# Designed miniproteins, single chains, continued (5): the designs that were tried, part 71

Each design is a single chain, and the fold is of that chain. pLDDT is the mean over its residues in the fold that is shown.

## One batch from the design tools (miniprotein)

Design m18459
Fold by ESMFold2-Fast:
Structure m18459 (fold): chain A 127 residues (1-127)
Amino acid sequence: DLLAKAEELEKRAEELERKAEELDEKMQRLLSGLSPEQQQEVLQLKDDMLKTLIDGMLSERADPRGRDKRATAIANARAKIDAMPGGAGLAGELGMEAALLYTKAYQLRLEAERLRGEALEQLRRQS
């Protein structure tokens, strides 16, 4: 059942989103102890990574190199985090993990939407 598969993927996406939100909360607590400059650097890294991962995932349908671009983005983010001093590195790691979970959740939601569309098309053909 395509609808049952879509519902399962949506439940998995919700679980990943909850875990990402928990990581975001931990990241924000660490950020509150950092300088404004370090806070901005960590938040920018997370936002840039989220954008690159989502753009890479969406473009992968048209360009199979999207996977390699995402892997490179992850490696570059990790190198930047490893260079960050003190709590900024830990906050960056939490932000990176949250970005990865949000991206996986988004991918599952897109797959669920595809399956729901297929189910609706099958129903239209029977009508």
Scores: mean pLDDT 83

Design m18460
Fold by ESMFold2-Fast:
Structure m18460 (fold): chain A 70 residues (1-70)
Amino acid sequence: VKVLEEEALETLRNVAEYAPDKVGEAVRLIGERLAKVDPESAQGYYDLYERIEAGASPEEAVKLLEERVA
């Protein structure tokens, strides 16, 4: 549901601003939860996690999630 993805996005924005080193962990946890309900959408979160692990900025991570929720 869009509301859950909007809440996830708001949480991720807050994490990116106040605890940027935890952005990867937050994305991983969202992906794990989503995989139980919608494995196809979860793949996008796993891809995002890999990008963060590879050095993507917290701002990039938030931007990519915004594009998914839009």
Scores: mean pLDDT 73

Design m18461
Fold by ESMFold2-Fast:
Structure m18461 (fold): chain A 120 residues (1-120)
Amino acid sequence: SKEDVEKIRELHLEIRKILGKVVELFEEGKLTLEELKEAIKKIKELYEKMLEIIKKVASEELYEKFKELVEKLKELLEKALEALEKKDYETLKKYLVEIGEIHFEIEQLIDELEKELEEK
């Protein structure tokens, strides 16, 4: 439904805000392990809420595509945390870029979902 797509977009925007704050803190040399852990926890919770809505409205094939991207992003978040723990800031930067790219790919899938639902 239109309301479900609006809720998915709202959750996606909230995740983008959290990711943007993490990147800002990293660029300012202020990103702590505790702040990254809290951001990861909240991002994971928001993606799980998003996937629950997608599962109700999307085809099985489209839902699996969303799930695969979310799982890949979750793995990269854990790798980013490990890089920060090791003070490997070059590797951390690389993972933050890759996370942003996957979050953008998820937005493209939301656009595809919206178009399919509007054509019915």
Scores: mean pLDDT 89

Design m18462
Fold by ESMFold2-Fast:
Structure m18462 (fold): chain A 98 residues (1-98)
Amino acid sequence: DEVKRLAEEAKEHLYEAALYVEKAKEAGDISEEDAKKIIELIDEAILALNRGDFEKAVEHVREALEIAEKQPKSEYIEKAKEHLREALELAERALELS
C-alpha cells in the first residue's frame, strides 16, 4: 500500500513536470529536441512505475532532471525541475521499500 501510494504521487509530479516542459517549449525557453527527450524519459519513468520497476523509474527521472538542469533558467523549467526532484525522492523511497 505505501509503495503504491509513493508510486502514484511520483506519477502526479511526473505529469506536472511534463506539463511545465510543454509550456517551456511553447514559450521558446527550451528546444523542441530537448523538450521531446525530457518528455520521453518522463513517459518511460511512468511506465516503469506502473510495472513496479523502481530502479528504472529512478534512472529515467535522473536522466530527465540532468537534461532539464542544462537548460537556461526560466520559470517553467524551474517548476519542471522542482516536480522532477519531488518525483525522484518519491521513486527512491518506493525503491527502498520494495
Scores: mean pLDDT 90

Design m18463
Fold by ESMFold2-Fast:
Structure m18463 (fold): chain A 86 residues (1-86)
Amino acid sequence: MNLVGEAQSLLDQARRLADEAIANKDNVQLAQQLRDQAENLYSEALKLAQQLQKENPDGGKGLLDIIQEERDRDLNRVDSALRAAK
């Protein structure tokens, strides 16, 4: 898999884990584990996007911006849901 395809796959997996964390917000321990897994996958996707930016600045920057925006949005959404469940 190329860097773009690999980063996109990680991003899709991270988003699903974030959605699953929200779905399981009443099980705080499980929701936190899913959130942490999503954060790790976003971090891996960001590293691949940074590597792509060194090899292809235009393509890498676009992917990096998308991953950062989706990571911040989705993790904030999870954190808000977990706070509301308390």
Scores: mean pLDDT 82

Design m18464
Fold by ESMFold2-Fast:
Structure m18464 (fold): chain A 65 residues (1-65)
Amino acid sequence: SMEEQQKAIKELEESAKKNGLEIKSVSGGHVEIVVKSDSVTSWSTASLLAAELSFRGLEATVIKE
């Protein structure tokens, strides 16, 4: 549901922020993971978050700021 998708995003926002990332809602069911820091750790974390969001039924795209 939309409520479950919003909860999933909320749970991952803190992890994203700690790793130089931002989770941005684009449309219903679609989110962008914005990479703000050009580091191996940030890109690796972005990939893991994208996989987790996809597993939870969201379309996740990784983009560079």
Scores: mean pLDDT 79

Design m18465
Fold by ESMFold2-Fast:
Structure m18465 (fold): chain A 90 residues (1-90)
Amino acid sequence: VPEEREKEALKELTKMNKLLSGDINNVELAKKALEYAKKLVELKPSSFLLSAALISLAVALGLAKRQNAPQETIEELQKALDLIAKAAGE
């Protein structure tokens, strides 16, 4: 069961990373990234995988701020980052 959840979490993280490689100014992309973050937290994956998700979201959020992405995009990415950070315990 733990190994199955870790594999499923890795699949969700991979989907989120592919999504975050797209148009960072797209609010729908950011909203979908938040949904992947919610799934990752629900699966209760390893601290390593949560840390990987945290790094990916932090990079995406930094890029969005750098490019002056819409405030809604920044807010959705921040929510995703905060959710993963809370689950990771830091």
Scores: mean pLDDT 82

Design m18466
Fold by ESMFold2-Fast:
Structure m18466 (fold): chain A 72 residues (1-72)
Amino acid sequence: MKPSEAELLISFGNMYYGIGKILKSQGKNEEAIEAYEKAIEYYRKAAEIGTPEEKALAEERIKEAEEEIKKL
């Protein structure tokens, strides 16, 4: 089964979110912010094209990434 375009976009968002957390743990705050911002971009794209369930998941992930940026 091929993933939907929204599922792929959420996966890319999750990848950048993970990179952001790793960079934050290393004290690379500016690089972490860039990674979280890229995660948010992918999640926003997923929210635009996804099902209601995928949109809700993407919006929750955006909030999590925004909260991580606020802590930096």
Scores: mean pLDDT 85

Design m18467
Fold by ESMFold2-Fast:
Structure m18467 (fold): chain A 68 residues (1-68)
Amino acid sequence: SGAALLSLLQALKERGYSQREIADKLGITQSTLSKVERLAREGRSAAEIRAETGIDPSELINKLSELL
């Protein structure tokens, strides 16, 4: 869910990760990560985020969970 993605991103930032470092670990650009984060905050579905960015938020959630 978008809420799960946002919670994981916030947790990593609290651990000292920058937006750039998180994007690098995910293999995407900082611009793409920022767009995904914005769409998640706007309450867009995973299907809508994937359609807009080409990125599956569930794959991001799995990768981010491994970093915590």
Scores: mean pLDDT 84

Design m18468
Fold by ESMFold2-Fast:
Structure m18468 (fold): chain A 83 residues (1-83)
Amino acid sequence: MDNLINFRNDAIQRTTDAWRQGGRTVTLSSDGSYSQLSISRAAQAMTQGDRPTTLQHPNESQGVLDLTRDGIRQGIDDIRRQR
């Protein structure tokens, strides 16, 4: 469990950092997908509060944080490879 929490926080932090350095934001329709948005919503609050960013994660099948698509993939993949 602790490893999973650290994984989420690390992914959010990496995305936030890359975004602050000049990343791009992506807007998705929230009308049909919001079941597993907890992590992407946290990322939004952490970055801009109301800025549309979505993270794709096993727990966020409905949400996509695509600001740093490649960065997030590498971050998640790196953590998964270590675990």
Scores: mean pLDDT 42

Design m18469
Fold by ESMFold2-Fast:
Structure m18469 (fold): chain A 83 residues (1-83)
Amino acid sequence: SARIEAALARFREMSEAEQKREAELLVGSLRRIAEQHPEIKEEVERIIAKIREALAAKDFDALREAMAEGAEISERALEEERA
């Protein structure tokens, strides 16, 4: 998707330290979204788990992919709130 591709490109320009900080901020946002949108809670929790696993493994390729998935879901949830 265009949203995933744009997010991946953005994250690739970040340092590893910046990617780690962005991941922690995104996890916080995703937890809020899971509380407000129970219909996608399971999907959001799976992505949070992927982000945490990638951080623990220091796997920045997996981290960027998980963050891009999280960013796409976050944007879709916010669009639904505004519709």
Scores: mean pLDDT 83

Design m18470
Fold by ESMFold2-Fast:
Formats: C-alpha cells, structure tokens, sequence
Structure m18470 (fold): chain A 96 residues (1-96)
C-alpha cells in the first residue's frame, strides 16, 4: 500500500504544479503552490514512515486545492484530478 500511496502523491504533485503554472489568478496560483508543498510534505512523511502526518498533510493539500479551484474555474478540472489522486493516496495510507 505504501508504494501505491507514493505513486498517487507523485501524480497529485505533478497536477498541482501544472495548475499553479496554468492559472493566471495570482491568489489561486499561490494556493495551488501551497497544495503542492503539502502534497510533497505528505510524500516525505510516507517515505519516513510517519503515515499519520502523511494523511494530515495530504488532507491539507486537498483543502488548498479546493480553494484554488474556487478562485479560478480554468484550473478546476486539473484540481479535481489532483484531489482524486490525493484521496486515493489517503485511502492507501489508511490501509498501510
């Protein structure tokens, strides 16, 4: 399960970074960057074996991704994809 969680977190990070580049709204861009930072922290905690913190940071990434999508509809589809990858990561982390 740990390797699957890492796979989904890496996919989410890529999507969040893409959303940050594509958004022309400065506030949405900063929220997307924060979401990517939290997803990266979650990945690091998975690698360190701290699954509880990994779940907490993945949930924070979802919160910031949702806020970014609310501010900029043009990145909504990419953000919904990123949120789905983050949810799958959390699901596998809970089973690990």
Amino acid sequence: YKKLAEKYLKRAIGLLEAAARLSKNPEARELAKKAAEYADKALKYVQDGDLKKAIEYAKKAIEYAKKAAELDPSIREIMEMAIEELKKAIEYLKKA
Scores: mean pLDDT 87

Design m18471
Fold by ESMFold2-Fast:
Order: sequence, then structure tokens, then C-alpha cells
Structure m18471 (fold): chain A 96 residues (1-96)
Amino acid sequence: KEVEELVKKIRELLEKIKESEDVEEIVKLGKEILALLEQLLQQDPERALEVARELLGELSERAVELEKQGKLELSMTYGSFAVALAALALVAEREA
């Protein structure tokens, strides 16, 4: 049940990212999410794949929204996390 606690913490960090317009804060929170996803991947690759795909979708959608608003630096920051999540999802898919 540590798996669901990891998922909960990942989702809480994602909500903090969505509330922030500070690129440095978003990068720091994103690194924490990636570290937690690596822990989740070691414990439950199928759950890690599910969560990584969900986050990838949400971040990609948000990046497009931010670009439309002219917030290019934030959009690129979200895009970079989407790329990292896509890479992690590919690893998780191979382990699942």
C-alpha cells in the first residue's frame, strides 16, 4: 500500500506544479516527481506506466494551453517534463 502513498504524493506535487508560474520551482517539483516515479517503477512497473502516461497526457495538454497563452518559457518547461515522462513510460512498458 506504499504504492498508493507514492501515487498520492506524485499527484500532490503535480497540483503544486499547476499552481506555480516559477520555472525554478516547477523544475524542482518535477525532479521530485521523477524520483518518486523511479521508486514506483521498482515496486510496481504496471502502476508506474499508468501514472507516467496519465501525467504525460496532463503535462502535454497544459504545455499546449500555456503556449496559446503566450507563456512560452512555462510551455517549454512542461514540454521538457513530458519528454522525461515519455522516456520513463517506455522503460516501464518494457518492465510491465
Scores: mean pLDDT 84

Design m18472
Fold by ESMFold2-Fast:
Structure m18472 (fold): chain A 66 residues (1-66)
Amino acid sequence: SRREERDREALKLARELKAKGKSFEEIYKALEEKFPLTEEQRALLREIAEKLREIGDEFEKELEEK
C-alpha cells in the first residue's frame, strides 16, 4: 500500500533524526518537506508526539522520586 510505504519511510527518517538528537519540531519539519502530509497525518503525528512527551515527563518524575 502506498500509504503504508510512505508511513514506513517517514518513520525511518524520524527514527534517524531522533537518533541524531533532533527535536520533534526539526523532525516534523523535515518530514513535511520530504513527505507532503495530509491533515489526518499531521493530527496523528501531533498525537504521537504528545503521547511521547507525556511518557517522558512521567518517567522523569518517577526518577526524581527515587
Scores: mean pLDDT 64

Design m18473
Fold by ESMFold2-Fast:
Structure m18473 (fold): chain A 97 residues (1-97)
Amino acid sequence: HMTRGTLTVVLEKHPKALEVAGDAGAHAGRLFPGAVITGKVEELPDGTVRITLTVVGEMSVEEMRAGLEATAQHFRDAAEKAGLKVLDERVEVEEIE
């Protein structure tokens, strides 16, 4: 059963925003062995950074959601350690056939 999950995180304007994004992306790779992971990092005109992680793999909707929520928690932990704020986060999961 194929599932697609998307995690979108917006980080405040901060010198360490891209470092936090890179660290969290590497962590996602360890949480989803065997999945196809696509990462997109966009610096917005206001200096905020939007990160979009798309994961496609053979797993349940529940497993995908749990992994993306764990990745979102890692973003929050990395941001707190770096002294920056997570402005928004969204997890979307769908079954694909």
Scores: mean pLDDT 84

Design m18474
Fold by ESMFold2-Fast:
Structure m18474 (fold): chain A 85 residues (1-85)
Amino acid sequence: SELLKKAEELLKKAKELEPLIKVVTPEAEKYRKLAELYLNEHGAIELAALYYYASVKLSAEPSEELREELDKELEEMTKKYGTGS
């Protein structure tokens, strides 16, 4: 389905960034735990992929500005998913 394809694209991007990981911050670990939670508890494949991508991205390019941007994007996406139409 389209949802699965979108999740696969995010995971491919995350895999490309994995070799570039410089440091794993507590914030990146929180994203990883949320990715696991969404996958295992809710089957929310797209959200799980997005949180995993955010964790890897922040670990590869650690900055406060990126963390703030990722937090905003993840919050907006989580709300959109939860309000389902």
Scores: mean pLDDT 77

Design m18475
Fold by ESMFold2-Fast:
Structure m18475 (fold): chain A 85 residues (1-85)
Amino acid sequence: SPSEEEKKQVEEKLFEELKEFFIKAGFPEEEAEKLAEKIVEALKNKDRKEVARLLLPALERLKEKADEEEKKVLEEEIELLEKEI
C-alpha cells in the first residue's frame, strides 16, 4: 500500500496537472486552482458526478478553440462525462 507521503505526492501532482488543464482551457489561475482542489477532493470522496460537473465547463471551453479533429475527441469526452451526471 502507498505511504501517506506517496499519497500526498500523487495528490500534489494531480492538483498541478488539473490546474494546468483549467489554465489551458482559459480559466484564470485563481479559479483554476479552486477547481483543481475541488476535483482532488471529489476524487478522494469517489464522487464521479462532481468530477464530471467540474470538468465539463473546461472541456466546453477547449472545444470552442479546438480544430475539427480535436472537437470530435472533446465531444466524445463531454458525452461520456454527461452520462456520469
Scores: mean pLDDT 83

Design m18476
Fold by ESMFold2-Fast:
Order: structure tokens, then sequence, then C-alpha cells
Structure m18476 (fold): chain A 116 residues (1-116)
């Protein structure tokens, strides 16, 4: 449904703008990380809504929890290294996310279709 997709894209943009306001006073790397993590969580929540398979939904919910863990781990690393660039923070997040996605797919290979 195109109307539902447009509605979800508008909600994602709204959420992104709210996060930008809430994070305005944070270092650039922390802002970039928080925005990237929230964007990924919203996309995973959308996959859960369209996934009819119970096992697939369970693994996607575990992946959302793993995204939150990666976010918290990286926030602590960024606080220890405040000179870290936004690009490097997002790259580190992406690398850990890619590993988490491959681990999820290894538990349930049928999920690969959702990431193709």
Amino acid sequence: DEAELEKKNEELRKLYEELKKKTADLPEAEKALLLAAESVKVQLERLIETTEDEKGREILEELIKRVEEIKEELLEELKANPETSADEAVERFGERLEKAIEEAISKYPELRKLFE
C-alpha cells in the first residue's frame, strides 16, 4: 500500500527532525550515531509489521534489541574519544549492524529475502 508507505516515510522524517532537535547540543558524532540507530530501528519495525512469520518477527525483535546495544556501546566509545568524526561513528555502527544482521540471517536464513 503506497499510502501506508508514504505515511511511514513521513513519520520517519518527523522522528528524524525530533531527534535532531533533541540532539542539537550533542557532539556531531553522537548526533549522527543516534540518528542512524533510530533510522535502522524504524526500518526494522516496518519489517516486523509486514512479516507474517512468527519466527521472523522474533528474530527481528532481537535484532532491534541488538541495535540498541550497539548504539549504547558506541555512545560510550564516543564519550571516551570525543574527537571521533561523525563519518567514523556511522561507519563503526554500520559494521556492527552488518554483523548483527548476518547473525540474525544465520539463525533464520529465510530473513535474507527481507535484506535483498
Scores: mean pLDDT 80

Design m18477
Fold by ESMFold2-Fast:
Structure m18477 (fold): chain A 79 residues (1-79)
Amino acid sequence: SAEKLYKHGLELYKNGKYEEAAKDFEQAAEIDYNNLNFTNLGLNIDYAIRSYELAGKKDEAEALKQKFLQKFNVKSESD
């Protein structure tokens, strides 16, 4: 469940295992998106991005930002 992934991600994050934490938060965010749980979704996206950045995975952090931006904002390439 998204809640179990979020809690596991927090434990990893507190232990400095940022790359593993980012993966758990990202998976929790995908589940929250599919279940329309927008309250927890934003939190899981934020933690996933921060965790990737702390792991030095800046390309993964940026890719995650763009993935969810496209899901919510349906940005056209013509702006």
Scores: mean pLDDT 79

Design m18478
Fold by ESMFold2-Fast:
Structure m18478 (fold): chain A 70 residues (1-70)
Amino acid sequence: MYSLEPLDDDTAVLTIRGESREEVEEVLAWLKEHGITPLAMERVSETEVRLTLTNAQALGFAVLVVHGDI
């Protein structure tokens, strides 16, 4: 599951929650392949990661999700 929350005027936090560590790592690899490089990364658990993204990167992610590219 994915969650996007505004952090400030220029950045947003993307929370990735998977059923396994492998699922989370697959999503992280997919983001990198699509040119989404987070400003910061926090591993909350083996199955949860929080990424700080620019608003432009967050919008790009949302568009890709809506089109079913992940």
Scores: mean pLDDT 76

Design m18479
Fold by ESMFold2-Fast:
Structure m18479 (fold): chain A 112 residues (1-112)
Amino acid sequence: ALSPEQQALRAEMERIVEELAKNFPEEVREEFLELARKIIDALAREDYAGALERIRELIEWGKAQGVPISLYEALIGALLSAYLEHVRRHDPARVAEARALAAEAHRLAADA
């Protein structure tokens, strides 16, 4: 399964998601948590293409639910910041790739 470092990253990102979920309406919170967990799982496995697809799902879901774009932009920013810091510390050769992922994710949110 995941390395200890990947497990630690997942736990950190799950804490971020749980905290941000409190700002979402109760009726959509569970679905939000499910979508966010899919993004976390993709990032922990270094599945960048999967992470971008899960982020697109979150954005489309947010639009459909009438969720303010600022709430899922905050989630995307927080998760990618945590992931980029993890990459800087544990796999610095992949920093440029992780930055490209973050830039594309932010572009997807901005275009929404």
Scores: mean pLDDT 84

Design m18480
Fold by ESMFold2-Fast:
Structure m18480 (fold): chain A 76 residues (1-76)
Amino acid sequence: MSSSQLQSRISTLSSGASVVDSLGMTDDASQVNSLISKAQQALSNGDFSSAQSYLDRAEDIVGDALGRHLQRQRDE
């Protein structure tokens, strides 16, 4: 995986975090943004393995948050 591919994943996840935040899942969005920041720092340090791991975790959080939102059906 190249730095360009990791940067592309970061951009995609940043958009995902915005969607999650817009749905009122602010804690999940904050965690995703924290992982994106850690991935960017790892990428800046040349640690592509750590960057990929942080991005994988962020992707899991976005997926879980969206899945939970669909299941909860709590409107208030």
Scores: mean pLDDT 79

Design m18481
Fold by ESMFold2-Fast:
Structure m18481 (fold): chain A 78 residues (1-78)
Amino acid sequence: MEIEEREKEKFEEARKIAEELGETDPDIVSAIRQLREKGLSDQQIRDLIKRIREIKASLSDPLQIELEQARLVSEVMS
């Protein structure tokens, strides 16, 4: 019970950070949750989302955007 509520809380916190930065992609919210579980600070997560937004703004190929986002998240999670 308590563990499940904690997971919901982490997801809601991640969603709030994503919404503050204009990201509503469920995959990005899930990635933020995983980063919080690894002990990243809210500031580090906000910085990561800003970098993802810059990638989306600079690239025109949707596949390349997805690959670069996945690479960036993977690097931070490693």
Scores: mean pLDDT 69

Design m18482
Fold by ESMFold2-Fast:
Structure m18482 (fold): chain A 86 residues (1-86)
Amino acid sequence: GPAAERAAENLQRASDAIAAGDVETARKYGREAGKAVAESGPLETGIGVARALYDGAVRSGATPIQLEAAKAAHDAALEAAREVGK
């Protein structure tokens, strides 16, 4: 549905930003992905999205800047998911 499509698109944009080492863009799209997933599912699903953003970067052998972007996306996604779950 629309929420899942929005989550997938924002997750892809966050992943692209992580690959580019763009911390601010990664944070923005990580937050939107986490929010979109949490709006239609339990908190655990939002946490899963946050973990996927970080684990993907780690497994790809990320540079320090890419790892910072992955952390920013992870933290923003988790925070947004928790905000929706209140």
Scores: mean pLDDT 75

Design m18483
Fold by ESMFold2-Fast:
Formats: sequence, structure tokens, C-alpha cells
Structure m18483 (fold): chain A 96 residues (1-96)
Amino acid sequence: SSAAEEERRERRLARAMGRLLIRIAELAYENKLISEEEYKILVEVGEALVNEEPVDKELLEEAEKILKKLAEIIEKDPEFAEKVREVQEEVRAEIA
């Protein structure tokens, strides 16, 4: 395990997180759980992560607030929680 292998793993995880964030944003918007503005924020952050581009701190903080709101919905809605799990599995398969 070299430092270069760790950096490669971190970059792969960041891209995977970005892809997952975009898919969760799409799912939440399709289910009318977030606004168009909230959707655009999550997609912008997700695309930046996928492209290994920097993200403004203010945009990250707004994305975190939206994700906390979605986490509360996931806890209360088992059907939405299952759809999120399916998206997580799809992203995992695509990056393997």
C-alpha cells in the first residue's frame, strides 16, 4: 500500500460520491422531494466531484443542508430509502 495507491483510491471514491450525489438528486427531484434550485446545487457539486474540480465552500454548505433534509426523509419513508439503496448499488456496479 503506497501513498500513490491511497491517492488513487481517494480520487475513485470522490468520483463515486459525485455520481451517487447526481443520481440521488435526480431521484429526489423526480419524487418532488427537493426544488429545482436544490436539484441544481446537488448536481453542480456532484459534477465537480466527478470532474475532480474545486467546489465553493458556500455551495458545499448548501448541498449539506439539502442532504440532511433528504436523510430525514429517508428515515421516515422506507420506499424512498429502498430506491436510494438501489441507486447506491447501481453506482457501485458502474465504478467496479
Scores: mean pLDDT 84

Design m18484
Fold by ESMFold2-Fast:
Structure m18484 (fold): chain A 105 residues (1-105)
Amino acid sequence: MSTKEKMEGLLRLMEAHPHAHIIENLIDAAALRLPSLPAIVPNPVSLSIIRERVENGEIKTLEEFLALVEQMAENILRLYSPDDPVVADVQEILDRVRAYAEEVG
């Protein structure tokens, strides 16, 4: 299996989650009424951005891909309390990604 095929498999895995909408698009500071969002999330990344970079050949290794997925999850987790259902959903997505990456890495 090629590195690109592994990354495409991981993208499909994340997209298949019932709450994939949480990670799909960039967090909008205006919609959230959070003018401090750039200070909380200095390196914005979303599933749509990761997908585009995979398609454009900008991500060449599984390690780079997983680092961006971890950054995406960390950015979202910084905005929510530990008791928020979003935290559980993001953690479930990360656990699935890590398990699949271990099987194909």
Scores: mean pLDDT 75

Design m18485
Fold by ESMFold2-Fast:
Structure m18485 (fold): chain A 97 residues (1-97)
Amino acid sequence: QQQATDQGVAEASEVARALRERLGDLSNLSENTKKVLDLLINAKPGQGEQVLKEVVEIAGTSSPGGTGIRTVATVLKDKDIDVIAASLAGGLSASAS
């Protein structure tokens, strides 16, 4: 569980960095989405829970969990950041078990 969250954040951080390079222009993204992207890009090893908590707060989701981050890491290549943020929030909300 702890390892899953840390690994998910690490994967999301790497993909977020690659996504930022690919997009180039972040002007069309909401301020909250930019903050989520910045948190992921600046995430350090071992900060998985802290980053997840801040992302959840910004996205307006109240359920913590690693599933959303894994989903974001997978979907990042095919979707916009705003969709990724929504997917993360939805995944975290559904992770109640």
Scores: mean pLDDT 53

Design m18486
Fold by ESMFold2-Fast:
Structure m18486 (fold): chain A 96 residues (1-96)
Amino acid sequence: MEALKAELFADLEALLDAVEKYGTPEQVAKIKELAAQLKQAVEAGDYEKALEIAEEIAKIVGEVASKLEDPVAAAVLAIEASAVLFNARLLQRAAE
């Protein structure tokens, strides 16, 4: 469980780094806000809430990626968002 939380937080940091390179300031600010809320939900043991927030982050990151002409940059964002969402789902599943 602790290893999975650590992986989720590491993936989230990687996602934030990627979004800062490719997103608008408004998109970066919104994702940082959601990332803080996701960390708080995980720390509170509310894994269902954490998954909901991870899904919202993935939707916004998908919007960022859809506007990029660089397919490598779009792929990086998609991979990082998928890793966050996957680990949030695993954490919620493991807590059942």
Scores: mean pLDDT 83

Design m18487
Fold by ESMFold2-Fast:
Structure m18487 (fold): chain A 97 residues (1-97)
Amino acid sequence: SEEVERAAEETRKRIEELVEKGEQEALAYAKKGNLEEARKVIDETLEEVNRLAGETAQKYPEAREKMNAISFEGMRRAARALEEAEQLYKELKEREA
């Protein structure tokens, strides 16, 4: 239905914004030498992605597979952001040595 498609699209946009914000914040913490906080930001982002996708899938079971795909993509992006944050932190520490 149009309602289901709109709900799925709105949730997808919210998840994309959430992941983008989490990525930017995690990288900013890594650049400041705070890898622990960068990891916390990514963990919180993953929890919120799963919560948003799960809530939409619960309300609209027909959107479940689409929500699972969106959640999986969000998790993939968050994992990549964590790898980038860890790499930036490593480079920062090597420059300070």
Scores: mean pLDDT 87

Design m18488
Fold by ESMFold2-Fast:
Structure m18488 (fold): chain A 78 residues (1-78)
Amino acid sequence: MKPELTEEQEEEVIRRFGKKLGLSDEEIEAMIKARRGEKLTPEEQKALANAMKKVAENGLSLEEIDKLREEIRDEILK
């Protein structure tokens, strides 16, 4: 049974994914706040919308996100 990622490690998945897509730091931070269930400011909502648009335009699947999760799990186990 593989260990679940911590909240901090799941945030690292989002940071690595965002960097691969060429997202800005503001867009990555908005995605992380949204994942935490925190209420976004209007500026953060715009950044999140821009991030989601870039994700859709790049056509990256859930499989790429899962691959990043496995890479981080492997780093933890080694």
Scores: mean pLDDT 74

Design m18489
Fold by ESMFold2-Fast:
Structure m18489 (fold): chain A 97 residues (1-97)
Amino acid sequence: SKWREEVEAAIAELEARVARLGDPAARALGEEVERELLEKEGLEEEAARMGGLAAAVAAAEEGLPPEEAREIGRKTAELTRRALEEARAGRTTRPVP
């Protein structure tokens, strides 16, 4: 499947980005990227998890601590799942701050 190859390429890119982080964040986020390789699920769940990992790595690249980067990743995964569910349901919700 082309989608499978794209996911594997995205994971490899995240691994390379994490490897360029020369600090404790690289180890913590590297563990999450490795977990994604092992704990594959359905397309929607994998999309949400990949989105979260990409956001966490991006936050760490901006210099955020590992704990904060992980929280950003978790929030992004949650928002991605919600967006996919809303798309499937044909509904648009306006989150109130």
Scores: mean pLDDT 68

Design m18490
Fold by ESMFold2-Fast:
Parts: C-alpha cells; structure tokens; sequence
Structure m18490 (fold): chain A 80 residues (1-80)
C-alpha cells in the first residue's frame, strides 16, 4: 500500500545517508521507516529497520542515543 511504499523509500534514504557517513540521519530515517512499516502492518520489516538503527548506533557512538530512542519507541508502539 501507499504507506508501505513510503516506508521503503525512507529505509532506502536511511541507507543512502549511512553510505555518506551521516549516521544520526540514517538512524532517523530507519526509525521513521519502522513506524511506517508498523502502520502498514508489516511488523517484520519494522523490526528489521529498528535492528539496522541499533547496529548503526552500536558501531557509531554519536548515533547511539538516537538508535536507543528508536528501539524504545518501537517497543512501546505508541509513538506516531
């Protein structure tokens, strides 16, 4: 659906930012993609996006707080 397509665009944009060395930006887009995937009912893709954000945060200290916030947001399932 339209929401799922937007989630995929956000995930791809996050990957592009990661390739450019913008780790905080990458985590932000992965987080947004996860929320959109959840809205589309795609829990597996949402979890994958969150795991990607977590991995970036673990490898890049500047992004770690943002990745942790993204993971907590996903767990609560309440942030829209």
Amino acid sequence: SDIREEAERRLERGRELFEKGDYVGAVGYYGTAAQLYLAAGDEEKAREAVENAKKVGEANPEAKPYAEATEENYKEGLEA
Scores: mean pLDDT 83

Design m18491
Fold by ESMFold2-Fast:
Structure m18491 (fold): chain A 58 residues (1-58)
Amino acid sequence: SLEDELRRIEEEIARSEANYQKLKAEGKVDEVTELAYQHEMERLRARLEKLRAEIEKS
């Protein structure tokens, strides 16, 4: 369902943020990693917003 997809995306965002913070604390984040993380988070948040709009319309 759309609600299940929403939950999965929210969980993926949370895990990605946690992993990024761990890598940052360990000094393992370079410029490429930072840009990749930013790009992935923008994509996930865009999908989340679109999915929320679809659920609200339903």
Scores: mean pLDDT 84

